Designed miniproteins, single chains, continued (3). Designs and how they scored, part 71

Each design is a single chain, and the fold is of that chain. pLDDT is the mean over its residues in the fold that is shown.

## One batch from the design tools (miniprotein)

Design m10460
Fold by ESMFold2-Fast:
Formats: structure tokens, C-alpha cells, sequence
Structure m10460 (fold): chain A 62 residues (1-62)
């Protein structure tokens, strides 16, 4: 849905990239979640706060 579409428009990333970010963060153990968020921020040129915001928005759809 809408959260993926908005995140895609806001970041310039594709819907597939937004879903990949969500999947990688949520598949990580809790203790690794911050490290994965940081790593994805570096890979996609996003702040950790933006990556966390993507995950939170997509989680709202489930």
C-alpha cells in the first residue's frame, strides 16, 4: 500500500527497494536491528531515522 507508495515518492527509491529495506530490517534479530538500519542508510544514502520511518510506515500496513 499507501505507505510504500509515499516512502517511494519521498525517498526516490522504487517500491521494491522500500520492501527490501523493510524485509532486511524486520528479518534481523532485535540486537542487530540498529546495525542493519545504519547499514541500509549507508547503502541507499538515507539517514537512519528515514530508514526507521520506512519500517514503521510499512509495519502499519500489516
Amino acid sequence: GLAVELASADTGLSKEQILEIYERVTSAPEEEREAVIRELGEEYGLSPEVVAGIVEAVETLN
Scores: mean pLDDT 78

Design m10461
Fold by ESMFold2-Fast:
Structure m10461 (fold): chain A 92 residues (1-92)
Amino acid sequence: MNAVLLLVDEGVITLSQAFLLDTALKSIGIDTSKATREEVAALYALLSDESYEEIGKKFGLSPETVKKKVDELMKKLGISSREEARIAFGLK
């Protein structure tokens, strides 16, 4: 079960957002076919300026879960902020 494709089917993200997230996951060494909904939400949060509450609502997760997964992903990438992540991916 591909979490990115499931999110498109559920209307949570667009196909273009799914393509960008798939590319970003691969670039950071995460296997897209094995990525969880929480990991996709964390990456979306890093690349977005939406609040954790907004993202949690969008992905069907608590804002605390989103924040925890964002913190975990930032540690894996060696970055300290969402702003740094967006700059690194050329989005801000």
Scores: mean pLDDT 75

Design m10462
Fold by ESMFold2-Fast:
Structure m10462 (fold): chain A 110 residues (1-110)
Amino acid sequence: MTSDQLFQQGQQLFSQGKYDQALSYYEQALSKLPTPEIIANYGEALEKQGKYLEAGRNYAIAGRMYDRQRNYLQAARFYDRASRSYEKDGKLDLSERYRQLSQQQLQLGQ
């Protein structure tokens, strides 16, 4: 299967609430071609499982990849999601850092 086919299967499983299986397909897709979209969906599946620290880390990576692509609105969205995930994990310093990064990206995108 291609990275895109693996990603699509992961999204289908995610929509069915099968988060463990979705994560497995996302990991296989990432091993073939890492993209910010796949990393973001991987983080969302981790968040659905209550794995907030790991979710925050993946959202932060996705935000950084979008920033490098100069997609400032997507970078802002995923930095905000990283901030919220870190807050749920009790990592308040990381939460504040990524909240500030999200706000900075919003200023760049306008």
Scores: mean pLDDT 91

Design m10463
Fold by ESMFold2-Fast:
Structure m10463 (fold): chain A 85 residues (1-85)
Amino acid sequence: MLEQLSFEELRELVENALKWLEKKGLKTIAGRLREAVRSGRKEDLINVGLAAGEVYALLKGVDPRELTKEIMEKYFLEAYEEALK
């Protein structure tokens, strides 16, 4: 799913998900992921999105052993939607 988005669409989603992590007090994680975004590579934005989704899934009680790319993408989009509120 994330690979089908433009760089600008993906960047906007990632920035909002990072704002959500900051609001939850996860400022160090958000800062590290924001640094990765500065690479200017779409692949790094995708990886940051997946990492944000992983963090959100773990906070929602998903078993770490069940974290697939598809689950991480799902929770990344959910974190983005929550950040818009």
Scores: mean pLDDT 75

Design m10464
Fold by ESMFold2-Fast:
Structure m10464 (fold): chain A 60 residues (1-60)
Amino acid sequence: VPSAAELAAALGLARATITAAVREGDTVTLGVMGISADGETVLATLRVRDGEITLESRHV
């Protein structure tokens, strides 16, 4: 599972926190709440499989 700092960097956010993690077979679905460079709250859902991070949804 990526660190919060790695997730922030991958999403282009100033900071990020993992709010939920659900394992589905070989895939982990992560709920992330972050703050953008402009100070807006961003909600994102990521899918992690074999070390690859896929953005499922992003909402600001």
Scores: mean pLDDT 77

Design m10465
Fold by ESMFold2-Fast:
Structure m10465 (fold): chain A 66 residues (1-66)
Amino acid sequence: AVEEAIAEVRALAEEKGLSEEEIERIVQGIRDMAAAHAAAPEQAARYALREAKLAIDRLSEERKRK
């Protein structure tokens, strides 16, 4: 579940042209969320994945202005 969320985020971020540094920050966020909610790591990873997708969309929109 956590690994699947990380793989999905990496694929989406690469498709949107994010840098490796940006991808690693997003991945770290998913890992941190899962660790903080050890009682429900899969649920925490799903929440973090949703937030990551919103962050990727925001970064993509910001780049359109350049």
Scores: mean pLDDT 74

Design m10466
Fold by ESMFold2-Fast:
Structure m10466 (fold): chain A 71 residues (1-71)
Amino acid sequence: MSALERTALHDLIRLARERGLSLAELRELQKSSTAAQARALGLSPANLNNVTRALGVSARELLERMIERLR
């Protein structure tokens, strides 16, 4: 994983912690629309799409990586 990928994931994990998102809430977000996922993380849908594009992953895979890091 590149330095850019690690930094983006770390920043998203920090946002999830600051927003008080539980592991159960993150799992439910994996089933939700991109707009709902972005809103829960305090991001615009465009910003979330930019992050997923830069990392080369889907929003669902990004949330899975966040769940693994928060366990």
Scores: mean pLDDT 78

Design m10467
Fold by ESMFold2-Fast:
Structure m10467 (fold): chain A 71 residues (1-71)
Amino acid sequence: MEEMVEFIRKELEKYRPDLADKVPDEWLRALAEAANFDKEALRRAIVEAAERLPKDASVEEFLKEIAARLP
């Protein structure tokens, strides 16, 4: 689990460095479980959310957009 949380946080940092350290670990764990621990699915969901939302979108908007793209 810790490896998945770190993976998601690093991917968030690539696209939203302003949010990467503000997201609670519990929310990142929830995303990992929603993606069934599929790193490729998580990476794609994060990229697509970052491309769709404005760069000033809130953390909750960004996380909801990611979750909507997971299976």
Scores: mean pLDDT 78

Design m10468
Fold by ESMFold2-Fast:
Structure m10468 (fold): chain A 60 residues (1-60)
Amino acid sequence: LSREELNRIAIEAAKRAMDGEDPATVEAWLRQRLAELGAQARVTVEKTDYGAVIRVELLP
């Protein structure tokens, strides 16, 4: 998984959260996308007054 691919996916996740999707739904979508690329990851999405914070921890 390249840094560019990860950034693209993270931007899409942030947009989904800002567009009003539930954080848990965005987390599930992000985990599925990363799994399709062969990556295991711990993902959290936090909603704030200014948008969303997306945390992605790639696992070995």
Scores: mean pLDDT 78

Design m10469
Fold by ESMFold2-Fast:
Structure m10469 (fold): chain A 74 residues (1-74)
Amino acid sequence: MFIAAVGPNGGEALRYAREELGADAIVMLTAEEAGEVARKYGADAILVVNGSEEEIETARKYAEELGLELIIKK
């Protein structure tokens, strides 16, 4: 499983993806960049860790457009 992830702390997002979800991940600074990485590299899901409402909404739009799972960790 490959995940495009976003969160204010990239290390926490990467740890959650690897240790809790058992997935390989690329962590981006913005939800828009995570969505574009998911599109370009064929991610299975988009992950938001401790993201704002705006980041979650952006990730949701990309996940819906691409037919991907959206995973939210607060």
Scores: mean pLDDT 84

Design m10470
Fold by ESMFold2-Fast:
Structure m10470 (fold): chain A 61 residues (1-61)
Amino acid sequence: MLSLEEFEQRLRDAARTLLADGMSREFVAALIRHEARVYAEEHPEDREALEALVREIEAEL
């Protein structure tokens, strides 16, 4: 299972790839929120960090 640090890197790489492929910011943001929510269900201790990460990535879009 991915660590939080590995998950963060994968999420950032996915966002960059999707934006480069011409996906909308709204679509990428929705996908990032969905992936973080799924991860948080398995890692509730990381929920606060994941919420902060999602906000940070959305701000970079």
Scores: mean pLDDT 80

Design m10471
Fold by ESMFold2-Fast:
Structure m10471 (fold): chain A 78 residues (1-78)
Amino acid sequence: EAEAALEEVRRVAREDPAAFAAAAEAAYERFQSPEMLLRLAEIHAEALLEQVRANGRLDVAAVEAQVAAELAALRAAL
């Protein structure tokens, strides 16, 4: 179930951020759809913003670059 996979990715984002990218890519590979890509981008953006709040120093530029890249990918997919 795609929604169950998204919930697992969201859980990984909170409990093991280092494993997030691998979990998100595995979910997208399994359920390749525009909806999955949009939901994964939302989860990723949320996780990055949480990192900025927790360690609001060096992450700002990296967060902006990653969010911009994901939004560009979403626009290209639509």
Scores: mean pLDDT 69

Design m10472
Fold by ESMFold2-Fast:
Structure m10472 (fold): chain A 68 residues (1-68)
Amino acid sequence: SMEELAAQGAERLAGHAKRIAESLGLTVTSTEASHEGDTRGVGVATSAEKKVTSTAEGGEGSVEVTPA
């Protein structure tokens, strides 16, 4: 179902964001989903007041670190 595919996509994006945050030595505190235009992303908040976002758009993915 579409809900299952959306859940799998969100889980994969969350996994990428969490892995990047952990590789930076940050503790993951929360995960939030976002959608802007045709981009679907999942942001992970960390104890360092930073947010790690993993996005997918048009077949390409990116990871972005922003202040929380």
Scores: mean pLDDT 61

Design m10473
Fold by ESMFold2-Fast:
Structure m10473 (fold): chain A 110 residues (1-110)
Amino acid sequence: SREEHEERSKRMLDLYLRALQELYDFMEEHRDKIKDPKAKELLDKLGEILNSPNPGKYISGGLLAELVLTLLATGIPELQEHVRRVLEELRAETADDPDAVALLDNLLAS
């Protein structure tokens, strides 16, 4: 039904928002260790999205991928470990969505 489709979409959006919030909070706590201007700019952009009136409007798999790859490229072990843990948790919670599974498996292989 339409309601079942809307409920699934809301659940997926909530899971993505939670994962992005967990990444954002950890990155802000370690902001002083992040020297890459691109990583800092992406962190600021994520903060703006998460604090917007409708954050889900701006969230995509592409944004998650860009954020993850940029943060892994920093070479900061604590950051890399936290990113992988968040992705593994998100992967387990989205196991019923083939597109999410494919994206997250690809990111975890990076």
Scores: mean pLDDT 78

Design m10474
Fold by ESMFold2-Fast:
Structure m10474 (fold): chain A 66 residues (1-66)
Amino acid sequence: MVDEINRMLDDMINMGIDMQNRGDTKMANQIYGLTLLMQSYVVYEGDYEKAKDFYELARKRAAEHE
């Protein structure tokens, strides 16, 4: 579970960097915000299901917005 969360986090950070490089600063900031929420819920709450929800949201946003 923790290893899976770390993989998702790395993926989200890379998505944010990609959006920033494309000039989509708003989307990059949204994805970075989701990484912070994901980390918070995993570290402080142990809420892995909610962490996965943030990852799914980031993936959908990165796929739909350029």
Scores: mean pLDDT 78

Design m10475
Fold by ESMFold2-Fast:
Structure m10475 (fold): chain A 93 residues (1-93)
Amino acid sequence: SKREELAKKVQELNLELIDIYDEIRELAKTLPEEEKKKVLEELDKKVKEAMEILKKAQELIENNAPIEEVEKLIKEAEKKVKELKEFLEELKK
């Protein structure tokens, strides 16, 4: 069903978010202290925003909200994950 597909997508995005978070944290260890602090603050902010969107999507799925509303939030979460991937690539230089 479409709702089962959307629930799987939320799980996939949560796993991607954890992986990117871990990679950025490891990469940050190689940076000078001031750079490291800025990177970790930006990472925390971006991850928190993505997590809140995914949490809301999960709540909408559980409350049997319209599919269109769930898809909109998943699309927003995908954009946040993409931004984090771009942030990671910038850090790799």
Scores: mean pLDDT 86

Design m10476
Fold by ESMFold2-Fast:
Structure m10476 (fold): chain A 57 residues (1-57)
Amino acid sequence: GAAEARRAGREAALAAGADEESAEKSGQGTYNAAKSGMSVEAARALGGWQGREGALA
């Protein structure tokens, strides 16, 4: 579900080195994508990618 995608995206972003606040924003992004049919697995991958970009910026 969308809530699971949000959680997975946030967790993956944190694991990639993102700040807590940046990870929450990544989770919100994956939540919105899940409303359009994104899987939890795809959300985790997206969150990790976004977290890495945020941490490196």
Scores: mean pLDDT 72

Design m10477
Fold by ESMFold2-Fast:
Structure m10477 (fold): chain A 80 residues (1-80)
Amino acid sequence: GAERQALVQQLQALQDQMDKLIADGTDANRKQLEALGRQRGRLLGQMRGAEPAEIEKMADQFALVARSMFDMALRRKEAE
């Protein structure tokens, strides 16, 4: 439905923003990336009809994943 389509568009926009922040590689961008990852986790939890506690756990997990992706991207730049 329209609600699911709107959530898909939000997830795509968040992913595009996260990709740009990873490319820039600043400490400020790292914090923003964690926040965007948390938001993405909440949206995915909501799409699946998860309980509030599970939505918050997904938010925390996606924030950690976003931080890990940023740290990995920095290591690759340091290797160049």
Scores: mean pLDDT 77

Design m10478
Fold by ESMFold2-Fast:
Structure m10478 (fold): chain A 59 residues (1-59)
Amino acid sequence: MDEEEALRLAKEGGKALVESGMSKEVAVDLVAHELSKGFGIEREKAREIAERGLEEAGL
């Protein structure tokens, strides 16, 4: 997975989680965990992408 694809998924997934009633902090943690576990992205990098994705979504 390239970084642009991961960022797109983080933005879409993070927005959906927050809209479903989760806090921004929980949404970031869940997105980062999925990027790391599901797509083999290094944990620190996955968290950075998750945070950036939510910021770009205006959250």
Scores: mean pLDDT 81

Design m10479
Fold by ESMFold2-Fast:
Structure m10479 (fold): chain A 80 residues (1-80)
Amino acid sequence: SLKEEAKKLIKKAEELLEKYLPQLPEDVQKELKELFEYVKKKIEEALEKGDIKELSRALVSLGILMGELYFEVELSKRKK
């Protein structure tokens, strides 16, 4: 179901954050954690309403967040 797939995506994102976030500065960790909680709530609200437009937007935001995580990790590697 759409709810199960969305939960799997959230779980995968949470796992990636747990793995990579500790490698980043504490201020970046805080910002990404707060952004993730915001996006997670948006996904959950869209699923409860059955709002496909809100769900699409929330999933794009999740993608942007994961891209930011990837960029911060790569930036950290290049400065070492």
Scores: mean pLDDT 83

Design m10480
Fold by ESMFold2-Fast:
Structure m10480 (fold): chain A 70 residues (1-70)
Amino acid sequence: RKEAVQAALELAREVEKYGSDEAIDAFTEAMNALLDGDREAALQAVDRIIELTKDNPRVVEAAERLKALL
């Protein structure tokens, strides 16, 4: 739990700094899914962040860290 929260906060910082509005929306979807316990929806939203930000290695690395903890 604590590691997943830390990974989510790191991803939030990278998405806010380097992501588009669409990536921020996908991040919000991932957080809502995690709070609802919907692991599949959370993984889909994280994959969406990766697709939207694939040219930004910091965002991709943060998203992959969160994905590994789900």
Scores: mean pLDDT 82

Design m10481
Fold by ESMFold2-Fast:
Structure m10481 (fold): chain A 71 residues (1-71)
Amino acid sequence: MSPQQRRIINWMIQQGRNHYRRPDEIARELGIGQPHIRRELDRLEQMGMIERRIGENGEREYRISIDSVAV
């Protein structure tokens, strides 16, 4: 996992492991450009670290897939 991917995961954990977050929200809070955040989120999903859903109006939303009790 890259240092940037670790920053994303740690921030998402701090915001609540049960909450879905949009890429634009994560990018804004961490100061990461939209193309970069999208690529990192796609990689984290492929690694099984986060889960994706399609929210209202077809927007992608992500949350931690790790068991909050085990981590």
Scores: mean pLDDT 76

Design m10482
Fold by ESMFold2-Fast:
Structure m10482 (fold): chain A 94 residues (1-94)
Amino acid sequence: MEVIERLEKRLEELEKRVKEILEEEDKEEALKKLEELREESNEFLLELIKEFDEKVKEEDIPQEEVRKAVSEITALALRIIGLLEQGRIEIEKR
């Protein structure tokens, strides 16, 4: 499903960007960059969920397929949230 593929690609991009932020020696600058990335990620997730909801309403998608997609989207969204929180903890640990 396209929504899941977009979310997986975004997670990979976020993993790379978080790694780059963790290489920032200035703690305050690193926290600022991470917060900006968190805000960007929240906007991405909201847009993606809206697109998914619209697609489900317009297309005759089987309920079982919708349930599987919701589960996968939820799992990936939680992984994104966890990645950003882990990054914050690692910077604050400095």
Scores: mean pLDDT 83

Design m10483
Fold by ESMFold2-Fast:
Structure m10483 (fold): chain A 60 residues (1-60)
Amino acid sequence: SGEEEVRALLLEAGMAEDAADATVEGLKAVRGEVTAEDGERLARTIRNGKPAGLEAARAL
């Protein structure tokens, strides 16, 4: 599912497990669904050293 793919991408980008879980839940709460494209965008942000996490996910 999109949620599992996004979670995996965030973990691969270096996000902690609790932060990745909170980010996925935040995306679901704000957007109603989570897509692999959302995960790729957030993972890129994390890899570039920009602020990422629940606040960044809510801004998507």
Scores: mean pLDDT 69

Design m10484
Fold by ESMFold2-Fast:
Structure m10484 (fold): chain A 89 residues (1-89)
Amino acid sequence: SKESIIGAVLLAESSEIYLAVKLGDREAARESAERLLEFIRERLPGVPQELVDEIGRVLEQIIASTDPAERDRLHAELNRLLMEMIRIG
Protein backbone atom coordinates (compact mmCIF):
# COMPACT_ATOMS: atom_id res chain seq x y z
CA SER A 1 0.00 0.00 0.00
CA LYS A 2 1.01 3.68 -0.21
CA GLU A 3 1.16 3.71 3.60
CA SER A 4 3.67 0.81 3.55
CA ILE A 5 5.89 2.72 1.09
CA ILE A 6 5.66 5.91 3.21
CA GLY A 7 6.53 3.85 6.32
CA ALA A 8 9.56 2.32 4.60
CA VAL A 9 10.84 5.77 3.50
CA LEU A 10 10.40 7.24 7.01
CA LEU A 11 12.16 4.30 8.70
CA ALA A 12 15.00 4.49 6.14
CA GLU A 13 15.46 8.24 6.88
CA SER A 14 15.32 7.49 10.64
CA SER A 15 18.10 4.88 10.19
CA GLU A 16 20.21 7.35 8.14
CA ILE A 17 19.92 9.93 10.94
CA TYR A 18 20.94 7.33 13.55
CA LEU A 19 23.91 6.15 11.45
CA ALA A 20 25.09 9.72 10.71
CA VAL A 21 25.11 10.60 14.45
CA LYS A 22 26.87 7.30 15.29
CA LEU A 23 29.58 8.19 12.71
CA GLY A 24 29.92 11.74 14.13
CA ASP A 25 28.39 13.44 11.07
CA ARG A 26 25.89 15.75 12.78
CA GLU A 27 25.51 17.89 9.61
CA ALA A 28 24.35 14.83 7.59
CA ALA A 29 22.04 13.88 10.49
CA ARG A 30 20.47 17.38 10.49
CA GLU A 31 20.01 17.33 6.69
CA SER A 32 18.29 13.91 6.93
CA ALA A 33 16.11 15.17 9.81
CA GLU A 34 15.05 18.19 7.72
CA ARG A 35 14.19 15.88 4.78
CA LEU A 36 12.15 13.64 7.10
CA LEU A 37 10.12 16.58 8.46
CA GLU A 38 9.56 17.97 4.92
CA PHE A 39 8.41 14.52 3.72
CA ILE A 40 5.89 14.40 6.60
CA ARG A 41 4.53 17.84 5.60
CA GLU A 42 4.19 16.80 1.94
CA ARG A 43 2.83 13.23 2.31
CA LEU A 44 0.94 13.33 5.65
CA PRO A 45 -0.71 16.79 5.80
CA GLY A 46 -3.45 15.46 8.15
CA VAL A 47 -0.98 14.75 10.99
CA PRO A 48 -1.44 17.01 14.07
CA GLN A 49 1.24 19.70 14.40
CA GLU A 50 1.79 18.63 18.04
CA LEU A 51 2.96 15.17 16.85
CA VAL A 52 5.23 16.72 14.18
CA ASP A 53 6.71 18.98 16.90
CA GLU A 54 7.30 15.95 19.17
CA ILE A 55 9.11 14.14 16.33
CA GLY A 56 11.24 17.28 15.82
CA ARG A 57 12.15 17.32 19.54
CA VAL A 58 13.20 13.64 19.49
CA LEU A 59 15.28 14.30 16.34
CA GLU A 60 17.12 17.15 18.11
CA GLN A 61 17.79 14.85 21.10
CA ILE A 62 19.20 12.14 18.79
CA ILE A 63 21.46 14.67 17.02
CA ALA A 64 22.71 16.00 20.41
CA SER A 65 23.15 12.52 21.98
CA THR A 66 26.62 11.33 23.06
CA ASP A 67 25.53 8.18 24.96
CA PRO A 68 24.99 5.08 22.73
CA ALA A 69 22.31 3.61 25.04
CA GLU A 70 20.32 6.88 25.10
CA ARG A 71 20.71 7.15 21.29
CA ASP A 72 19.30 3.63 20.82
CA ARG A 73 16.34 4.43 23.11
CA LEU A 74 15.65 7.72 21.28
CA HIS A 75 15.88 5.96 17.89
CA ALA A 76 13.28 3.41 19.06
CA GLU A 77 11.06 6.30 20.30
CA LEU A 78 11.41 8.07 16.92
CA ASN A 79 10.35 4.91 15.07
CA ARG A 80 7.36 4.48 17.42
CA LEU A 81 6.24 8.09 16.75
CA LEU A 82 6.71 7.65 12.98
CA MET A 83 4.55 4.49 12.99
CA GLU A 84 1.82 6.22 15.05
CA MET A 85 1.93 9.16 12.61
CA ILE A 86 1.41 6.83 9.58
CA ARG A 87 -1.56 5.27 11.38
CA ILE A 88 -3.16 8.73 11.95
CA GLY A 89 -2.35 10.33 8.54
Scores: mean pLDDT 85

Design m10485
Fold by ESMFold2-Fast:
Structure m10485 (fold): chain A 102 residues (1-102)
Amino acid sequence: MDEVRKRADENLEKAEEAEKEGDYKKAAEHYAKAAEDIVELKKLGDPFPDALERAKYLYEKAIELYEKAGDEEGKKEALKKLAELYREEGKYEEAEEIEKKA
C-alpha cells in the first residue's frame, strides 16, 4: 500500500510538471497512471476518501491532455478506464455513453 500511495503522488507531480512544460502526452500518461494507482489503493482496502471520484477526475484530465497531444490511442484507453469507474458506481448508462466517445 505505501509503495502504491507514493507512486500515485510521484505520478501526480510528474503529470503537473509535464503539463507546465507543454508535454501534454507525458502529462496525460502520468495523470492516467495516478488514477490507476488510486483505484489500486481502493481495491487494497485503503480508506482513501473519494477515491473513485478522484480517479474519475484524473482520467478526465488525461483524456483532455491526450486530445491536445493528438494521441487517439491514449484517449481511447483512458475513456475505457473512466467507463469502468462509472460501472463500479452502478452508472451503467453513463459508462456506455463514455465508451461511445472512444
Scores: mean pLDDT 82

Design m10486
Fold by ESMFold2-Fast:
Structure m10486 (fold): chain A 93 residues (1-93)
Amino acid sequence: SKADLVEQIIKDNESIVEESRELLERAKKSSDIEEIQRNYILVNLYLAALTANQQILESIQAPDEVLQRVREMIEEVQKIRDEIKAILDEKES
């Protein structure tokens, strides 16, 4: 059903956000530039997945509360991406 699809997408998005948080924590603790670069690539792929999921949820007219939650998740992962990029830029200087 439409409700089951919405629930599954939100569950997948929650996993993406949790994994993104873990990538940031690993980047903060890492001295390996290649690991930080891989984490930066992966967080960008996670951000792309969240954006694709947002488009699916909009196309099926998901409830406004669900759409708002997804926007907040995207904003959190964008902030994580920017923080990983800042760490990478500092280490490459």
Scores: mean pLDDT 91

Design m10487
Fold by ESMFold2-Fast:
Structure m10487 (fold): chain A 67 residues (1-67)
Amino acid sequence: MSEEEIREKLKKLTPEEIQEMLKLFDKNGDGVISKEELKEANKEAGVPEDDTINDAVILYAAKKKLE
């Protein structure tokens, strides 16, 4: 999976879906998503770790936190 593929997947997601995704991974309810939380969620869902997707989600979480 390349950055281009991640960009395509993110384009398919609405802003609302991205926000829901951030809420889903924020299990602590502190508004911060950690790599550990993402890895744990992926393990529970049976999804292979994807560094590109994880990085994209973390970037969105950080951007959301700043705003």
Scores: mean pLDDT 56

Design m10488
Fold by ESMFold2-Fast:
Structure m10488 (fold): chain A 111 residues (1-111)
Amino acid sequence: AAELIARGDELFAKARAEPAGSELALTNYLFAAANYAAAGDYERAVAVLDEGAERFADNPRYKATLLLAKATILKAAGRDEEAERALARAIEAAAGTPAEAAVREAADAIR
């Protein structure tokens, strides 16, 4: 739906405009990807989440959250091998951090 794509574009622009380390940037990346995925545009959804994960490279929890969202969208798209790679990357991002247990639990739920 054109309205979902337009909403995704708006949220993606807002994510990009947020300052470094912003939790609102994380939220806007997630909602932009969700709107694109709901429209069936899995390629834009994944691209938005990849950009967010790179932006939050030094924030293990936020990076893992974006990679878990990517895995969920890829699984919904039937792209199971790419989804498993995204889950592995999410677990690696959270490894040795306080977020590790929650990320592993979320990854098992998505599988």
Scores: mean pLDDT 89

Design m10489
Fold by ESMFold2-Fast:
Structure m10489 (fold): chain A 80 residues (1-80)
Amino acid sequence: MSLKELIEEAKRNLEEGRRDIERGRQLMAQGDAVRGTGYMIRGIGLIYNAVLLAKKALELDPNNEEAKEILKEAEKLGVL
């Protein structure tokens, strides 16, 4: 997997994970705890995968600003 592919996949997982977390919160607020919890678990897993991909990207390029930004975004979402 190339550095570019790692970053692009990490960004996709972060974006999808963020959407799933937000959808999960909305469903839970509406009283749909089962579907809400499912979305949140999926979203957390996607964000965690984005972290692993970003860390691999930093192993290839320790100065990669996009990989560092992905890690900051994941931390802000409370997954780390």
Scores: mean pLDDT 86

Design m10490
Fold by ESMFold2-Fast:
Structure m10490 (fold): chain A 60 residues (1-60)
Amino acid sequence: KLQEHAEISLKAGEQFEKQGNLKLAAKHYKQASKDYKKLGKTDEAKELEKKSKELEKKAK
């Protein structure tokens, strides 16, 4: 359930990034990062958090 939510958030982030909607992409990557952290996937969560922050800076 939580893993499925993380995967959906990751895919949504990827789709918004492809559309050029960096603000929404960052939000979805941030959510996926939180879900992966709860799953114990700390390395994957850190990568997604970093990507979210980079996109958020580009979007402003």
Scores: mean pLDDT 80

Design m10491
Fold by ESMFold2-Fast:
Structure m10491 (fold): chain A 65 residues (1-65)
Amino acid sequence: GIPVRIKAKKDYTAKKPDELSLKAGEIVEGILLESDPEKGLTIKLLSTGEVKLIPNEAIDMVAPI
């Protein structure tokens, strides 16, 4: 996977256990495992090692690190 930094577009509350809850402007760093244009980005969080989905609606920006 590719190391990425993801910035949250808005406050988002996880709807499923595999989703990540976010605050607007929050920055999350992780290893990109999968990119799905309908669902979002599946990342392995650098801080916890957990695999989480960030839905496309909650994503403002994605950049490699």
Scores: mean pLDDT 83

Design m10492
Fold by ESMFold2-Fast:
Structure m10492 (fold): chain A 77 residues (1-77)
Amino acid sequence: DREKLLERAREALELVREAMRLAGAELSGTVDQFSAVQGLTPEQLIRTMLGFAEGLLQAQPTPELAELYRRLRELAE
């Protein structure tokens, strides 16, 4: 269901926004990623957000970021 995938993509974007906030916005490019969403499928967007969250977790490996990454991985499945 494309509508459910779009909702999951929106949830993934909010999880990444929360992760950015927790990491002190260490990775710039959120604006560029949101701009790119117009050309991405919902599944591609979720995968892009997952990659971004993985980068944040690598930079700041905290339990809070690990939990957000786990939730994003679930959305990608």
Scores: mean pLDDT 67

Design m10493
Fold by ESMFold2-Fast:
Structure m10493 (fold): chain A 72 residues (1-72)
Amino acid sequence: MEELEMVERTIERMSELVSPEEAERMLEAARAAYEKHGKGEAGLQGAIRVAGEVSEELAEALAEAALEVLEE
């Protein structure tokens, strides 16, 4: 839950750099990845992959946010 919440917040902050439709698609895909794979590396990798298809910069931002959540 907390991990997915961080991913959702990161996509929302990056929504100014992408269209609202792209941001919504990324949020939907991230939620689906976490529902399918659970929290942790697998769900996060799925979310990053979809973000990378839309924006390499967004994928990088998600990877950095993930390091803060997973490393603590």
Scores: mean pLDDT 67

Design m10494
Fold by ESMFold2-Fast:
Structure m10494 (fold): chain A 56 residues (1-56)
Amino acid sequence: MLSPQERADRFRDMLVSLPLSDSQREALLNRELAEEPDPELRALYRQAYAQAMKER
């Protein structure tokens, strides 16, 4: 159901909404990247992470 962009947007929203440290956000990104074989979705996750870090 979710497109790659929708998955990345949900990841960004999660990082912004949860009371996480910078180290915890980085760990969540690294986990998603390690388990995601699609390089396009990995790029979207990296962009989502960068956006979340700017918003918090």
Scores: mean pLDDT 78

Design m10495
Fold by ESMFold2-Fast:
Structure m10495 (fold): chain A 62 residues (1-62)
Amino acid sequence: SAEEAAEGAKKVGEKVAEGIAEALGATDPEVEVEVVDDTRARITVKVGDFEIVREVPASGLA
């Protein structure tokens, strides 16, 4: 369901955001998850002055 896709995408997004924050030497990244459809989600990560957008498969990673 879309709710399960959103939950999976949120967990993946938080892990990706941590990796990006580590790479940039920053802490406390902001993560926004937007469900594109039942199989894909868009993750927006803001770390300092940087904004990074990634699309991830929501169902393929759960």
Scores: mean pLDDT 68

Design m10496
Fold by ESMFold2-Fast:
Structure m10496 (fold): chain A 80 residues (1-80)
Amino acid sequence: SEAAAEKLVEEGLKAVEKALKAGDAERAIQIVEDTAATIRALVPDPAVAERAIRRLYEEAAKLAEKYGFHEAAKKLREMA
């Protein structure tokens, strides 16, 4: 469901922000990739999954910039 996809995005972004606050941009990117894989595995509608994954990468990039990780933010936008 779209609601289930959104919940996965929200939990993923929370974990991403925690990693960025700890200064670990590599871990933050890994969390985004793992969350995207989980969305693809659990969300059977490809259109819903891809919409959620695009939002995940876009919002993770904004968080990376907020915490000063500009190269990580660029990489996340290119992966979206």
Scores: mean pLDDT 88

